# Designed miniproteins, single chains, continued (4): the designs that were tried, part 97

Each design is a single chain, and the fold is of that chain. pLDDT is the mean over its residues in the fold that is shown.

## One batch from the design tools (miniprotein)

Design m15377
Fold by ESMFold2-Fast:
Structure m15377 (fold): chain A 82 residues (1-82)
Amino acid sequence: SAEEAIKELEKAIDYLKQGNVDKAIEEFRKALELASKLPDKQTALKVSALVFNAIVAANMGDYEEAIRDAEAALELLKKSLE
């Protein structure tokens, strides 16, 4: 669900801010799987792309980009629930 994807993304962002990159990437991967299963296909595609970009950025050490992409994904998910 969108609510579950939000929870995993918030955990991932918190882990990145704590410097725990491995746990952050694990939570991003969980969020990506949840995002891909969203009922609205356009939201699923956009959120999945942002979360995938966050994973790539985190693996490259670009934590600012990873957080920005994850926060953009969170905004889309929260808006989908309104």
Scores: mean pLDDT 87

Design m15378
Fold by ESMFold2-Fast:
Structure m15378 (fold): chain A 76 residues (1-76)
Amino acid sequence: GPEAVEHLERVLGLLFAHAPRPVALRAGSRLVDAFLAKDPEAVLRAVEEAIRESDLSPEAREQLREEARKVAEALS
């Protein structure tokens, strides 16, 4: 629904603001594919892979995880 799309947009925004561009592009592509497939585990996996591949602040990591969880919950 519209709320799920809003949370997806927030995750994408955080990735492109904080992660290196190649990591953000790959993770963003995987995140969109997972969202369209309605696969909450794949959504969470894409974000966790981006976090592992990026030197993110603790605050950015927590925000990414929180918004990703909201996307996953909306797909359940």
Scores: mean pLDDT 85

Design m15379
Fold by ESMFold2-Fast:
Structure m15379 (fold): chain A 58 residues (1-58)
Amino acid sequence: GEEAARRAYEGALAAGADEEDARKAGQGSFTASQSGMSDEVAARLGEWEGRRAALGLP
């Protein structure tokens, strides 16, 4: 939930993502954890999506 969202947001910012992309990473992690994914896995997924956005990867 909230912990996964916070970790994803912070990880995305650390990777160089802008605030909008970092916010989206956090929201994605929150939604994933609500859908039954563990907070640890959801946070990692969100951090990865944020890093992809920061690097311009598809």
Scores: mean pLDDT 75

Design m15380
Fold by ESMFold2-Fast:
Structure m15380 (fold): chain A 92 residues (1-92)
Amino acid sequence: GNYSNGTYFINMTNNYIRIANSSTNPRVRFNYIVRGRIYMGRSHVYNVTMRNSGNTSNSNTISVRISSISGSINNRIRNFYRYTGVSFSSFS
């Protein structure tokens, strides 16, 4: 089946993790935010459940690992999404 149809964005701060896709199609658009203190400097695993806009039966749970890495914020975000094994099931 088709598990992903677009590029997704992950933003990470000391206060939240935001996961969103780049789709403008409301049937597949999602935006999920985990709020709370996020410890930068230790390896952590967060389980995130996402739902499609307008369809509560479509959801995906992903495991997201946050680790301390050297370099720019963009490198942290890129490695976070690219190498965490993030996937989407029954998306679109």
Scores: mean pLDDT 42

Design m15381
Fold by ESMFold2-Fast:
Structure m15381 (fold): chain A 90 residues (1-90)
Amino acid sequence: MGKEAIEKAREYMKKALDALEAGDFETARSYVKKAVEALHEAEKRGYKQEAANLATALSLQMVGLLEEETDPERRAKIEEILKEFNELVK
């Protein structure tokens, strides 16, 4: 079960990042929430370190996208999703 949760987290993280790059912020927000849920499931099942590593990786990649974004409205959307992620992952 924990291994399945880690693999789901990886898949949802990839889909979230792909959606952010595409400017599909609703899809990105949905996949970020699913990724966090999968990370919490993995932690609960003993994959705490792997879940923490993936959460850090997603955070860093979202920050990277935010720093590369030049459009103020798109930047605000990415920042909003990053703030929601940081609140949920605690």
Scores: mean pLDDT 85

Design m15382
Fold by ESMFold2-Fast:
Structure m15382 (fold): chain A 99 residues (1-99)
Amino acid sequence: GMKEKALLELEILEGLGLIALGVGRLTKDARFAVRQVIRISKEMVDLGLKYGIGEKGYEIAIKLLNDAIRLAREYGDEEAVEEAKRAIKEIEQYYKKYV
């Protein structure tokens, strides 16, 4: 059903987020990784809410964003840290509005 397709799409998006973090590590470009993870995380939350798996989409999105913050801190990119922190707050506010 649609929920099973949404679960598969969440797994694909999580994989893409992990790839973005890996690329950031290989290239030492935390800013790129953070921006890709922000985009992916927003898509995960929207997909989850749309198909009745919002909690799972939210939990994975927040985990990926925290992993991106850790990477940005490792490379001393404080602007990237603040971008990811803002994305977490935006996602938390958006999710709270619909649950």
Scores: mean pLDDT 89

Design m15383
Fold by ESMFold2-Fast:
Structure m15383 (fold): chain A 94 residues (1-94)
Amino acid sequence: SDEEIAEKIVKEATEKLKEKVKEAKSQEEAYNAMDETLDELFRRLLEAGITDSKLLARALLQGEIEGLKALKEAGFEVDEERLKRLEEQLKKLE
């Protein structure tokens, strides 16, 4: 299903991001890796034919949440208020 395809794409993108942020030498480099990963995630979702606005929104929110968590796990500073807002937005789409 489109939901399973979207979930797979999010998982693959976020696993790749976890590897990139471990190699990041600065806060800026880590955030740049996340931004590049989110752009790639959006592109891959569209190329896979995911055009449903709710599925796209959920996948992008999940990607951003997991990206911020990956930065935090790697020891970088994260805006905790931004993370909470994203988690609240995701709940509204469920």
Scores: mean pLDDT 87

Design m15384
Fold by ESMFold2-Fast:
Structure m15384 (fold): chain A 67 residues (1-67)
Amino acid sequence: MTLADAMSPETVELARRKAEELAANPEASEERKREMFEEVVRAAEEHGLDPELVREWRRRLEELEAR
């Protein structure tokens, strides 16, 4: 069982909000931002969340990875 597999839809939504807050925080480490977005994207795909949101989060993850 993966972390994404263990998350409820409510937990995924909370993780998304936390990831958005973290991404907006200039003091947050790049590693922490990447970890958070990786978990959110993975959980969103596992739970069949809105594919448009998943694509946007993947772009954000790709931007963080490019740094």
Scores: mean pLDDT 68

Design m15385
Fold by ESMFold2-Fast:
Structure m15385 (fold): chain A 56 residues (1-56)
Amino acid sequence: MKELERQAEEIARHALESVERARRDGSDSASALGTTPEGPSSELVSRAAARLVAER
């Protein structure tokens, strides 16, 4: 498997966790997202996020 896909999954997990935490705290969950990728592409991160949500 490609290392970038693994890194994208790590980034996606972190972003999803941040959104959930913001939602629980009553903060604006939309403002919790905004990470700029420095390795994998933003599209690859989005794909990983969708896959992680489906896996749960």
Scores: mean pLDDT 61

Design m15386
Fold by ESMFold2-Fast:
Structure m15386 (fold): chain A 66 residues (1-66)
Amino acid sequence: ASDQAFIDEITEEAGKFLRSNGFSEEEVERVTAQIREEAERLLADGASKSYVRTHAAVIVAEEILK
């Protein structure tokens, strides 16, 4: 499904960004799993891809700013 390809894209982009900011593989797996779960839920509820992408960016930003 096109939604699966989109979720894979944003999850891979988030993982790459977290790794470049010094996150461990365990932390990357935790954060990207959260993004995937929330993206799947939001898309199922009818949220736009733009909204889901913004939500993923907020999750990543909150982890970096801790």
Scores: mean pLDDT 85

Design m15387
Fold by ESMFold2-Fast:
Structure m15387 (fold): chain A 72 residues (1-72)
Amino acid sequence: MAKEIGEELLAQLREAAAYLREKLAAGELTPEEVKAAAERAKGLAEKLLEAGLISEETAEEVFRLAEETAAA
């Protein structure tokens, strides 16, 4: 169950990260808005990890995506 939840979460976050990066590049979002979204994703992953709903490996990938998105 945790693996399936983690895979679904990662797929959704990868799509969201691509969308945010594209909108940032187009000037439709500010870097601050993108960073805020990335921080929310990290917070969600941390809560899900604490609850045992995702693996530590999945949480690390979410953190990676959030950092890459915020750096764009």
Scores: mean pLDDT 77

Design m15388
Fold by ESMFold2-Fast:
Structure m15388 (fold): chain A 88 residues (1-88)
Amino acid sequence: SIEEKFEKAVEEIAKILKELGFSNSGIDSFVNGLKEMLEKSSDELKKEIVKKLEALAKELKTASKDDAIELLQTTVLELKEKVKEELE
């Protein structure tokens, strides 16, 4: 299911961020934000969110901690814009 793909992508991202030395509270905040976004999204937007998170997980595997911060910020902004476009 799309929910299972979301959980796998989020789990992989969280694991990488822990390995890079990010705090558990910071990771939990990020993950909770993504879950709230997914719950408010249409089925079509949920698929796009999952694709973005799968791409993010792949990029994070070769990223430094500084690159990871930039990738996370960029991904969150892009996802917020997609949610905004769907609602407007």
Scores: mean pLDDT 83

Design m15389
Fold by ESMFold2-Fast:
Structure m15389 (fold): chain A 56 residues (1-56)
Amino acid sequence: MKSTLTITNPEDGEAFEEVASEYGLEVERQKDSVVLTGESAPRITAAMIDAAARRN
C-alpha cells in the first residue's frame, strides 16, 4: 500500500523519512512530498500527520 505525505516544513521531510524507515516502510522522497510504501503506510502516515499538526 502507498501513502503520500505533503511536506509543509522542509525539516519535517527528513524526520518523516527516518520514522518511516524505522517502521520498515519504503520511502521515496519527492520535492514537496514523501511517498511511503508498506503494509502499515496509511496508519503510520496518519499518525505522523497528527503529530506534526499538534506541534504547529
Scores: mean pLDDT 70

Design m15390
Fold by ESMFold2-Fast:
Structure m15390 (fold): chain A 67 residues (1-67)
Amino acid sequence: SMEELDAKLAELSKKSGLSPEEIRAALLNVARAPEDEHELLLRILAKELGVSVEEVREALALVKELL
């Protein structure tokens, strides 16, 4: 749901210092990329945010539910 995504983006924002809007845009870019590139892009984003790949993967799943 949008509410679950917004809550997750707020959590990632607090951990990374990036805005929720910037994180949402980055996740949308991953979702729109070819599926075989998703794992690499998630690893890059996780490093940029300073969070686990699993946390970013959870956020991506929420984004994909809304597309």
Scores: mean pLDDT 84

Design m15391
Fold by ESMFold2-Fast:
Structure m15391 (fold): chain A 81 residues (1-81)
Amino acid sequence: SKEEILKKLEEAIKKLKESKDPTLQQLADEGERAKEYMKGLSLEEMRKRAVEWLEMAAWIAEGLGDHELAEFLRKLAEEVK
C-alpha cells in the first residue's frame, strides 16, 4: 500500500537526519520533498520512485563510509519492492 511505502521512506529520512554528515542531512531534506511528490503518484509509480531513491541514498551513504546506514537503506528498498 502507499501507507507502507510512506512508512519506509519516513524510516529512511529519520535515519538520515540522525547522521552528523551534512551530505546525509541534505539528502534527508531532499527525501522529505521526494516523499511529498510521490504521494501524488499511482501506487506502482510511487513504489518504483521510492525504490530508486532508497537505492540512490544507500549508494551515497556507502560512498561516505556509512556502511551500516547503507545496509539499512538497501533493506528498506527490498521491503518496498
Scores: mean pLDDT 86

Design m15392
Fold by ESMFold2-Fast:
Structure m15392 (fold): chain A 88 residues (1-88)
Amino acid sequence: MEEEKRLKEAIEKGKELIKKLEEIVKKANEKQIEEAKNLSSEELTEKLEEAIRNGDEEKIKEVLLQAYIKRLELLKKQLEEMEKKLKE
Protein backbone atom coordinates (compact mmCIF):
# COMPACT_ATOMS: atom_id res chain seq x y z
CA MET A 1 0.00 0.00 0.00
CA GLU A 2 2.79 2.48 0.84
CA GLU A 3 4.59 1.86 -2.48
CA GLU A 4 1.30 2.11 -4.40
CA LYS A 5 0.44 5.40 -2.67
CA ARG A 6 3.89 6.86 -3.42
CA LEU A 7 3.65 5.74 -7.05
CA LYS A 8 0.19 7.34 -7.43
CA GLU A 9 1.52 10.60 -5.93
CA ALA A 10 4.50 10.52 -8.31
CA ILE A 11 2.20 9.94 -11.30
CA GLU A 12 -0.04 12.88 -10.34
CA LYS A 13 2.95 15.20 -9.87
CA GLY A 14 4.39 13.95 -13.16
CA LYS A 15 1.14 14.78 -14.99
CA GLU A 16 1.13 18.29 -13.49
CA LEU A 17 4.76 18.87 -14.49
CA ILE A 18 4.09 17.57 -18.02
CA LYS A 19 1.26 20.12 -18.42
CA LYS A 20 3.55 22.95 -17.28
CA LEU A 21 6.35 21.82 -19.62
CA GLU A 22 3.88 21.56 -22.53
CA GLU A 23 2.90 25.21 -21.95
CA ILE A 24 6.58 26.22 -22.11
CA VAL A 25 7.22 24.07 -25.20
CA LYS A 26 4.20 25.55 -27.06
CA LYS A 27 6.34 28.69 -27.57
CA ALA A 28 9.04 26.65 -29.38
CA ASN A 29 9.06 26.62 -33.16
CA GLU A 30 9.35 23.42 -35.26
CA LYS A 31 13.11 23.90 -35.82
CA GLN A 32 13.81 24.20 -32.07
CA ILE A 33 11.83 21.01 -31.38
CA GLU A 34 13.70 19.02 -34.08
CA GLU A 35 17.09 20.31 -32.89
CA ALA A 36 16.31 19.38 -29.27
CA LYS A 37 15.34 15.82 -30.24
CA ASN A 38 18.63 15.35 -32.13
CA LEU A 39 20.82 16.66 -29.28
CA SER A 40 22.18 14.33 -26.60
CA SER A 41 21.87 15.21 -22.90
CA GLU A 42 25.66 15.68 -22.86
CA GLU A 43 25.53 18.12 -25.79
CA LEU A 44 22.74 20.12 -24.11
CA THR A 45 24.74 20.30 -20.87
CA GLU A 46 27.86 21.51 -22.73
CA LYS A 47 25.87 24.16 -24.64
CA LEU A 48 24.23 25.39 -21.44
CA GLU A 49 27.56 25.60 -19.58
CA GLU A 50 29.12 27.51 -22.50
CA ALA A 51 26.18 29.96 -22.65
CA ILE A 52 26.39 30.53 -18.87
CA ARG A 53 30.16 31.13 -19.01
CA ASN A 54 29.66 33.66 -21.82
CA GLY A 55 26.70 35.37 -20.09
CA ASP A 56 24.66 34.94 -23.28
CA GLU A 57 21.09 35.28 -21.99
CA GLU A 58 19.47 34.56 -25.38
CA LYS A 59 21.51 31.38 -25.83
CA ILE A 60 20.77 30.32 -22.23
CA LYS A 61 17.03 30.71 -22.95
CA GLU A 62 17.36 28.74 -26.20
CA VAL A 63 19.28 25.85 -24.61
CA LEU A 64 16.88 25.75 -21.63
CA LEU A 65 13.94 25.53 -24.05
CA GLN A 66 15.68 22.64 -25.84
CA ALA A 67 16.34 20.97 -22.47
CA TYR A 68 12.64 21.34 -21.55
CA ILE A 69 11.60 19.74 -24.86
CA LYS A 70 13.95 16.79 -24.28
CA ARG A 71 12.88 16.51 -20.61
CA LEU A 72 9.20 16.50 -21.63
CA GLU A 73 9.81 13.48 -23.90
CA LEU A 74 11.72 11.65 -21.15
CA LEU A 75 9.11 12.50 -18.48
CA LYS A 76 6.26 11.24 -20.70
CA LYS A 77 8.09 7.92 -21.14
CA GLN A 78 8.75 7.69 -17.38
CA LEU A 79 5.07 8.40 -16.64
CA GLU A 80 3.98 5.59 -19.00
CA GLU A 81 6.34 3.15 -17.23
CA MET A 82 5.05 4.23 -13.81
CA GLU A 83 1.43 3.74 -14.89
CA LYS A 84 2.32 0.22 -16.12
CA LYS A 85 3.91 -0.59 -12.73
CA LEU A 86 0.79 0.63 -10.93
CA LYS A 87 -1.00 -2.27 -12.68
CA GLU A 88 -2.94 -0.72 -15.52
Scores: mean pLDDT 75

Design m15393
Fold by ESMFold2-Fast:
Structure m15393 (fold): chain A 82 residues (1-82)
Amino acid sequence: MLEELRARARALGEELEALLPQLSPEQQAALLAQDEAIVAAAGEEVKKLVAEGKEEEAKRLAAEAIVRGLEALLAQARAAVA
């Protein structure tokens, strides 16, 4: 599960990187703002789990949040390119 999530995150990240040069500066700024919001939200929940000693759960949550975030960013980038 966790390794599958990491592999998916890498694949999504590669697709997103390939689309970035096709985006306007405004669209790139919007994606950056969205990424910052996703990272901030995931970071708070991960910190909570780590503080509770749930390190494996924190790792899984972080990986799942990264995948969901990248899926959202990729959808936004694809819509901007289309």
Scores: mean pLDDT 79

Design m15394
Fold by ESMFold2-Fast:
Structure m15394 (fold): chain A 94 residues (1-94)
Amino acid sequence: SELEELLREALELERELIRLAEEKGDTRTAQHLREIAAGLERALESGRLSPAEAELMLATLRGLISRAQAKGDTEMAELGRRLAELMERARELV
């Protein structure tokens, strides 16, 4: 399904963001990203993503993007925006 494909792409980007956060020593960001990844994995397993879950993930992700921008971390901010775009499209399908 289109939702399943978007969630798989989102999970792949999420794993890249976790790796990047870990490389930078940003343990707080890495932990929040792992929580989003766990939510995405559950959505893929169930074939379902609730609007509330999608909105919560987007809110968390937008906070991470804002913090990355404030730190001048362009790479983290750009990857975060790509993930947010996938999640916004996934939300439109639920």
Scores: mean pLDDT 85

Design m15395
Fold by ESMFold2-Fast:
Structure m15395 (fold): chain A 59 residues (1-59)
Amino acid sequence: SVREETLRLLDELVALLESQGRLDAAAHLRRLRDFLEKHGTEEQFEKARREAEALLASL
């Protein structure tokens, strides 16, 4: 599902950012992930997925 794929992608990005020493960015994405897991709408998951894929492509 888009929900499961987005949460997985965000978890992978957090791990990558932490490995690069980008701890503030990692913490920000972790908070976004937790918010989406508890309160995210389908539209918010789709937006987060697009933004996460763009960020991953830039790393």
Scores: mean pLDDT 84

Design m15396
Fold by ESMFold2-Fast:
Structure m15396 (fold): chain A 76 residues (1-76)
Amino acid sequence: MEKELIERLEELQKRIEELISQLSPEKAEEVRLKLQQGVAEAAAVAEAEGELAGLKKALEEAERVLKYAEELLKEE
């Protein structure tokens, strides 16, 4: 399960990076800030509740950031 979660997170991160490359520098920075916030929240959950909980939070935040980046691309 943990390995599958890590692989899924890597796939989401790659998709987010691809979208960032298509955005204007301003919008790309907004997405990067959201991604950084999600990473910080996931790290806090990992510290408090353990690595598996942190990975699940990281996936949730990555999916949220991916959706945000997709919406920004539609506005350009």
Scores: mean pLDDT 81

Design m15397
Fold by ESMFold2-Fast:
Structure m15397 (fold): chain A 110 residues (1-110)
Amino acid sequence: PLTEEQKKLIQEVLDHFGSLSPSEQISALEKLKKWLYEINASESLINEVEGLINSILVLSNVKSLEEAKKTSFSEEQKEIFLNGMGSLLLLIAYELSEEQLKELAKIIKG
């Protein structure tokens, strides 16, 4: 069961993530992955972040962040990435505290 504050934080992070370019989305996910390692998050959760990064790279037919910076993504690809982030944020909210979710929002928003 998520709190109303957790639901608001998830929506705020998702709205911000959807406003980012695909290269910025990958950069935000790499920062999130690094932070999850620092707070000793579960290997399962870290693997889910890695999975989303790899999905963005594969679906975009790019092999690196540098290639992604030069690539224009379709609206359909952006929607897939946003849906993937939404699913990831729900998993995160069930593992992490409300305070950690606030820290996550700062990391994603820069």
Scores: mean pLDDT 79

Design m15398
Fold by ESMFold2-Fast:
Structure m15398 (fold): chain A 61 residues (1-61)
Amino acid sequence: MDELLQRAERGAEQLRAALLAAGASEEHAKTTADRAMEYAIAGDSKAAAQAAVEGLVAAGG
């Protein structure tokens, strides 16, 4: 894998772990991490960051 894809995958794993720690379901954590990863791979870092923030806000009470 190239470095960009590896970085996106690591970011998605970290986001998934953070969402689960915040009380998100496995489904929500996976969906949010997958969405953020898709944006990151597409080069849309702003959309990736926004998806991550929205997912964390939805999970965190």
Scores: mean pLDDT 78

Design m15399
Fold by ESMFold2-Fast:
Structure m15399 (fold): chain A 94 residues (1-94)
Amino acid sequence: SLIEDLEKIVSLILKKEPKEKIEEKIEELARKYGIEKKTVEELVNKLLKIYEGKMTEDELVELDETILELRRKIGEELDKTMEERIKHYKEVKK
C-alpha cells in the first residue's frame, strides 16, 4: 500500500534516522509507484503534519484527493504504455 510505505518513511524521520537513508527510501518509493520523488516528499511532509497534530480537516481532504489522483495517474500511464506496445506490434506484423 502506498500509504503504508509513506508511513514507514514518516517513522524513519520521527526516529531521526540519517537523511541519506530517508532519501534512499523516498527514491525507492518513487520508482516502485512510478511517481516523481518530489511528489513522495510532499506526501511524506503532509503525513508528518498529521502526526504532529498540525493538519486541518481541509488539508486532510486535500491529502486524500492527492492520493486518489496519484492512483488514477499510475493507471493511466500503464494504459498508455500498453496501447503503444499494441500499436508497435500491429505495425511490425504488417
Scores: mean pLDDT 67

Design m15400
Fold by ESMFold2-Fast:
Structure m15400 (fold): chain A 60 residues (1-60)
Amino acid sequence: AVPRVQSLDAAIAQLQAERDRTTANLQALGDLDTMRRVSAELQAAIDALQAEKDRELAAS
């Protein structure tokens, strides 16, 4: 196992949990505009980490 890939997997999992938790909380409050914006921002961060993971795997 590549330590960098493991670290990226952990970071991705943490951001996915954060996205899901924050989205559920904002949906419960009825703040759909903030939910949509925050969801998009967190998804962009997840996508960036997934791209980094793909680069690390390709470089191995």
Scores: mean pLDDT 83

Design m15401
Fold by ESMFold2-Fast:
Structure m15401 (fold): chain A 89 residues (1-89)
Amino acid sequence: DYFELAERADELSPEEFEKVAKELIKKLTDPNPGVRIRAIDALVLMSLSPKLSEEVRKEIEQALRDLLTDKDPLVRSAALAALIWLKNP
């Protein structure tokens, strides 16, 4: 479970951490809005880690910006909150 692994990110190697982050980015396009919201939350937590490369961090920010136009208002709100928090940690 990639969401559970995100909560235990400190125990992952840098390579495993990047792999989990990339799989969670894929979850941002899941047909279930609840899954998309959980992926946003998990990626925000992972983005605070020094294990995450600058390239993947920028990829996460771009994916979150794309979700600002999501069909679900709760997904849009979660993406906006995530972007604000990531820019002002």
Scores: mean pLDDT 81

Design m15402
Fold by ESMFold2-Fast:
Structure m15402 (fold): chain A 102 residues (1-102)
Amino acid sequence: MEEQLRKDIKEALSLMSGSVFRQAAINAGQTDEADTLGQLAGKATDLTIQIQENKDDSEKKKELLEQRIEVYEQMKATTKDPKMIADLEKKIKKLREEVEKL
């Protein structure tokens, strides 16, 4: 029961994060990239929740952190907004530092 509730909450948060990021991309004039950026943002949110759930499993946490870095690199390659690129670079740097501490 608890595990299913966590899964449902994770899916809802990922969908909401994707929708918010998609709308932000549209507002920034990136209409053609909006669906891809939204999907990637949702995936990044899901990975963030999985990292927190696996905080005591160093091997799994490292794998999930590396996957999240790949998602942010894909977002960086997709977006044409310099502000989004700068924000993503900061997030990638922080995640790489966390991987190095494992």
Scores: mean pLDDT 78

Design m15403
Fold by ESMFold2-Fast:
Structure m15403 (fold): chain A 100 residues (1-100)
Amino acid sequence: MKLKLVLITERGSPASEAAKSLEEEYKEIAKEFDFEFEIVDISEATERKEQLDALREQASGAIPIFAVLDEKGNVLALLPGLQSLEELREALEKVKKELK
């Protein structure tokens, strides 16, 4: 099963810019757990806007958001706000354990 880690950002958000500065580190963590990694700016995502708006609502309006999605776009995990490298690693490990 190919899982995707999506970093949802918003243009002009300082926390989103901080998350983007850690892009390579997040990409390496995703690769370690065999996840695809994608960054999506919510302000530019016309086709996925409804899905991204729903994820933001689930995250109580937080930005950035980390979402773990399956191949069908089902949400397996949602992490509101800026995540440390350790917090992200722990979250991806938990998702992998739950999938067995």
Scores: mean pLDDT 80

Design m15404
Fold by ESMFold2-Fast:
Structure m15404 (fold): chain A 85 residues (1-85)
Amino acid sequence: EEDKLKKLELKVLKNLINQEIVEKSGGTKKAIEEIRKLGEIEKNNPKEFEKILDKRLEELKKKDPKKAEELKKKAKDAALKVLNK
């Protein structure tokens, strides 16, 4: 149950972080390639994927702490909605 919620939260958080990366970079090919690599890591090694997401969230917290907290809260709220309804 906790594992299911955590995996859903990570999926939502990944999408939100990827959107922030694309918006901040203006949709550069570099940002798109980073998103592609992250998706490959998710498929091949889910544990490393979780570590990478944690690192990206920490980097976002250093640049914009409020935005990082908002994204984490949105991801958790969205995951809870999917899990419950």
Scores: mean pLDDT 71

Design m15405
Fold by ESMFold2-Fast:
Structure m15405 (fold): chain A 84 residues (1-84)
Amino acid sequence: MTPKELLEKKVKELLDYFRKHLVGKITPEQFRKLLPLDLRGVGNTLVPVDKEAFDELLERFQKVIDENPDASIEEMLDLLEKEL
């Protein structure tokens, strides 16, 4: 498994956790605030991970969140999965 594939797998697991456990339990605004913090937590535990690839992924995810202010949690999760 490449470092990129491992990163994509770990991020996908986090997005699946939000989809399974938090959809309908938190607001879209709470999701927008929690997701970047949880992603940084994942990045801090991933070895070996390409730091530049991870930072670029975080920037793409933040852009999706910022460009879709009226999106539901499910819509944001679908858009974020496309960035993987």
Scores: mean pLDDT 76

Design m15406
Fold by ESMFold2-Fast:
Structure m15406 (fold): chain A 56 residues (1-56)
Amino acid sequence: TRSEVARFLGEQGVLADAADIRAVVAAAGSDREKIAALVEQVKTSGLSLGEVIARL
């Protein structure tokens, strides 16, 4: 699950450290739609993944 999330984020061009990946898993689990929504927020806001997660 964690490894799959890391792979998906990498494929989307989103930089994420281990803490970011754990936070994504905690917020969205393995729900691809929720993870995709976080990626879209990163792309549309220009914020880092960590900054988007901190705003949740």
Scores: mean pLDDT 75

Design m15407
Fold by ESMFold2-Fast:
Structure m15407 (fold): chain A 91 residues (1-91)
Amino acid sequence: SEYLQKLQQIQDLVQRARDLIAELRRMAGDTPEVRQAQQLLDQGIALVNIPALSLNSVTGEEAQKIFDQGIQLIQQAVQLAEDAIARVRAA
């Protein structure tokens, strides 16, 4: 249940990041902020999709840390894109 909630949160964050990056790209083009947000998203997705973190095994402390690091990177991608969009809209 708790793990399924985390998976849903990851899916929602990934979709949010993709939507925001796409919006920023439409508004401002392929800027450094678009590239940085995409890189953070790609790195975060890579960490959360490691097969070693399979639900069929008890997730060790190290596995949990890697998962949390992946979520943090995706959250950073969202924040970067939101901040960049806000600046473009304010200009």
Scores: mean pLDDT 80

Design m15408
Fold by ESMFold2-Fast:
Structure m15408 (fold): chain A 70 residues (1-70)
Amino acid sequence: SDEEIKKAYDEFSKIMVEGYDIMMKNGIDEGIKYLKKQVEKLMSTLSEDIQKILKEMLDETIKTLNKIKS
């Protein structure tokens, strides 16, 4: 449902903010580890279609962070 999608996006955004805080304190690699763990945990509670969307968003986020690290 639209409400489930909105909730998934809200939780993803919260994870991104928390991951950013970890990156600022402990570096990009530790932030990426946190993002992977928390997004995978979030995905395990959601439908397959929403999991695919979150996985694509996570992969693009990690790709961007790795480019910034370079």
Scores: mean pLDDT 83

Design m15409
Fold by ESMFold2-Fast:
Structure m15409 (fold): chain A 55 residues (1-55)
Amino acid sequence: SEAEKKRKEALEKYGVKHPLSGLIVYEVTAEGLKKLSPEAQERAIKIIEEGNKKL
């Protein structure tokens, strides 16, 4: 699906290196995101998308 393709692209471009609860870190790496669970990956992607929308 298109959503799945976007998710995989985000995983390649981005990634959450420091997934701290209650703290948004702007340092995002693809390798960090790949180490997270699927649920955490979706949260990280959502944060990135929200950031892009606020720009």
Scores: mean pLDDT 55

Design m15410
Fold by ESMFold2-Fast:
Structure m15410 (fold): chain A 69 residues (1-69)
Amino acid sequence: GPAEREARAERMKERGLAAGASEEVAESGKRSYLTGEPNEGSEHAELNREIGEKLREIGDEFQEELEAG
C-alpha cells in the first residue's frame, strides 16, 4: 500500500540523507547568500529577480570554466 511505499522511500532517504546531510546543508548555506530573497510586490523586485537569476547563471558558467581549466 501507499503507507508501505512511503515508509520504504523514507528509509532510503534517511540512508542517503545521513551520508549527504552535512554536504547538502553546507551547499545550501553557500548558495543562500547568492540567492537573496527579493522584496515581493515591487516592480523593482521583478527586475532584481531577473538580474539575480542572470548573475547566478554567469557565476555558474564562470565557476564551471574555472573548475574545468
Scores: mean pLDDT 58

Design m15411
Fold by ESMFold2-Fast:
Structure m15411 (fold): chain A 68 residues (1-68)
Amino acid sequence: SLEEKIKAVREYFSETFGFELSDEEAKELLENPSPETVKELLESRGIKDVPESVLEEVSKKIKEIAEK
């Protein structure tokens, strides 16, 4: 369900980056799980200069959650 996917994305970001996502932020990531979207979100939370390889890895994990 969408609710379970939102929860999974929120939990992943909490564990990986140590911050809490809103349901709307998690939903946006599920609908557009590009490295660019991830970068914009992280920058909005004060996390800058994240390596492109890390952005791609995060994007891939979100896509995996979105597809299941």
Scores: mean pLDDT 84

Design m15412
Fold by ESMFold2-Fast:
Structure m15412 (fold): chain A 67 residues (1-67)
Amino acid sequence: MKAEEEAEKERKKLLEALEREKKGIKEIIVEDERYLPLVKEAASKTRNPNVVLFPEHVEALEEARKE
């Protein structure tokens, strides 16, 4: 990130992610393919490259981990 426009956009996205995190929304990075189907549905609600999940979607991920 060397362009000011790119840095400004990423900074605003980061601030929005922090605000959502304070509301109880958790950010999860998906590495395993087995979680992708569940996270893709949750990721549709995010605006960042990283997946920001609502509490309801986190429950589904925890169930998938048990399997």
Scores: mean pLDDT 50

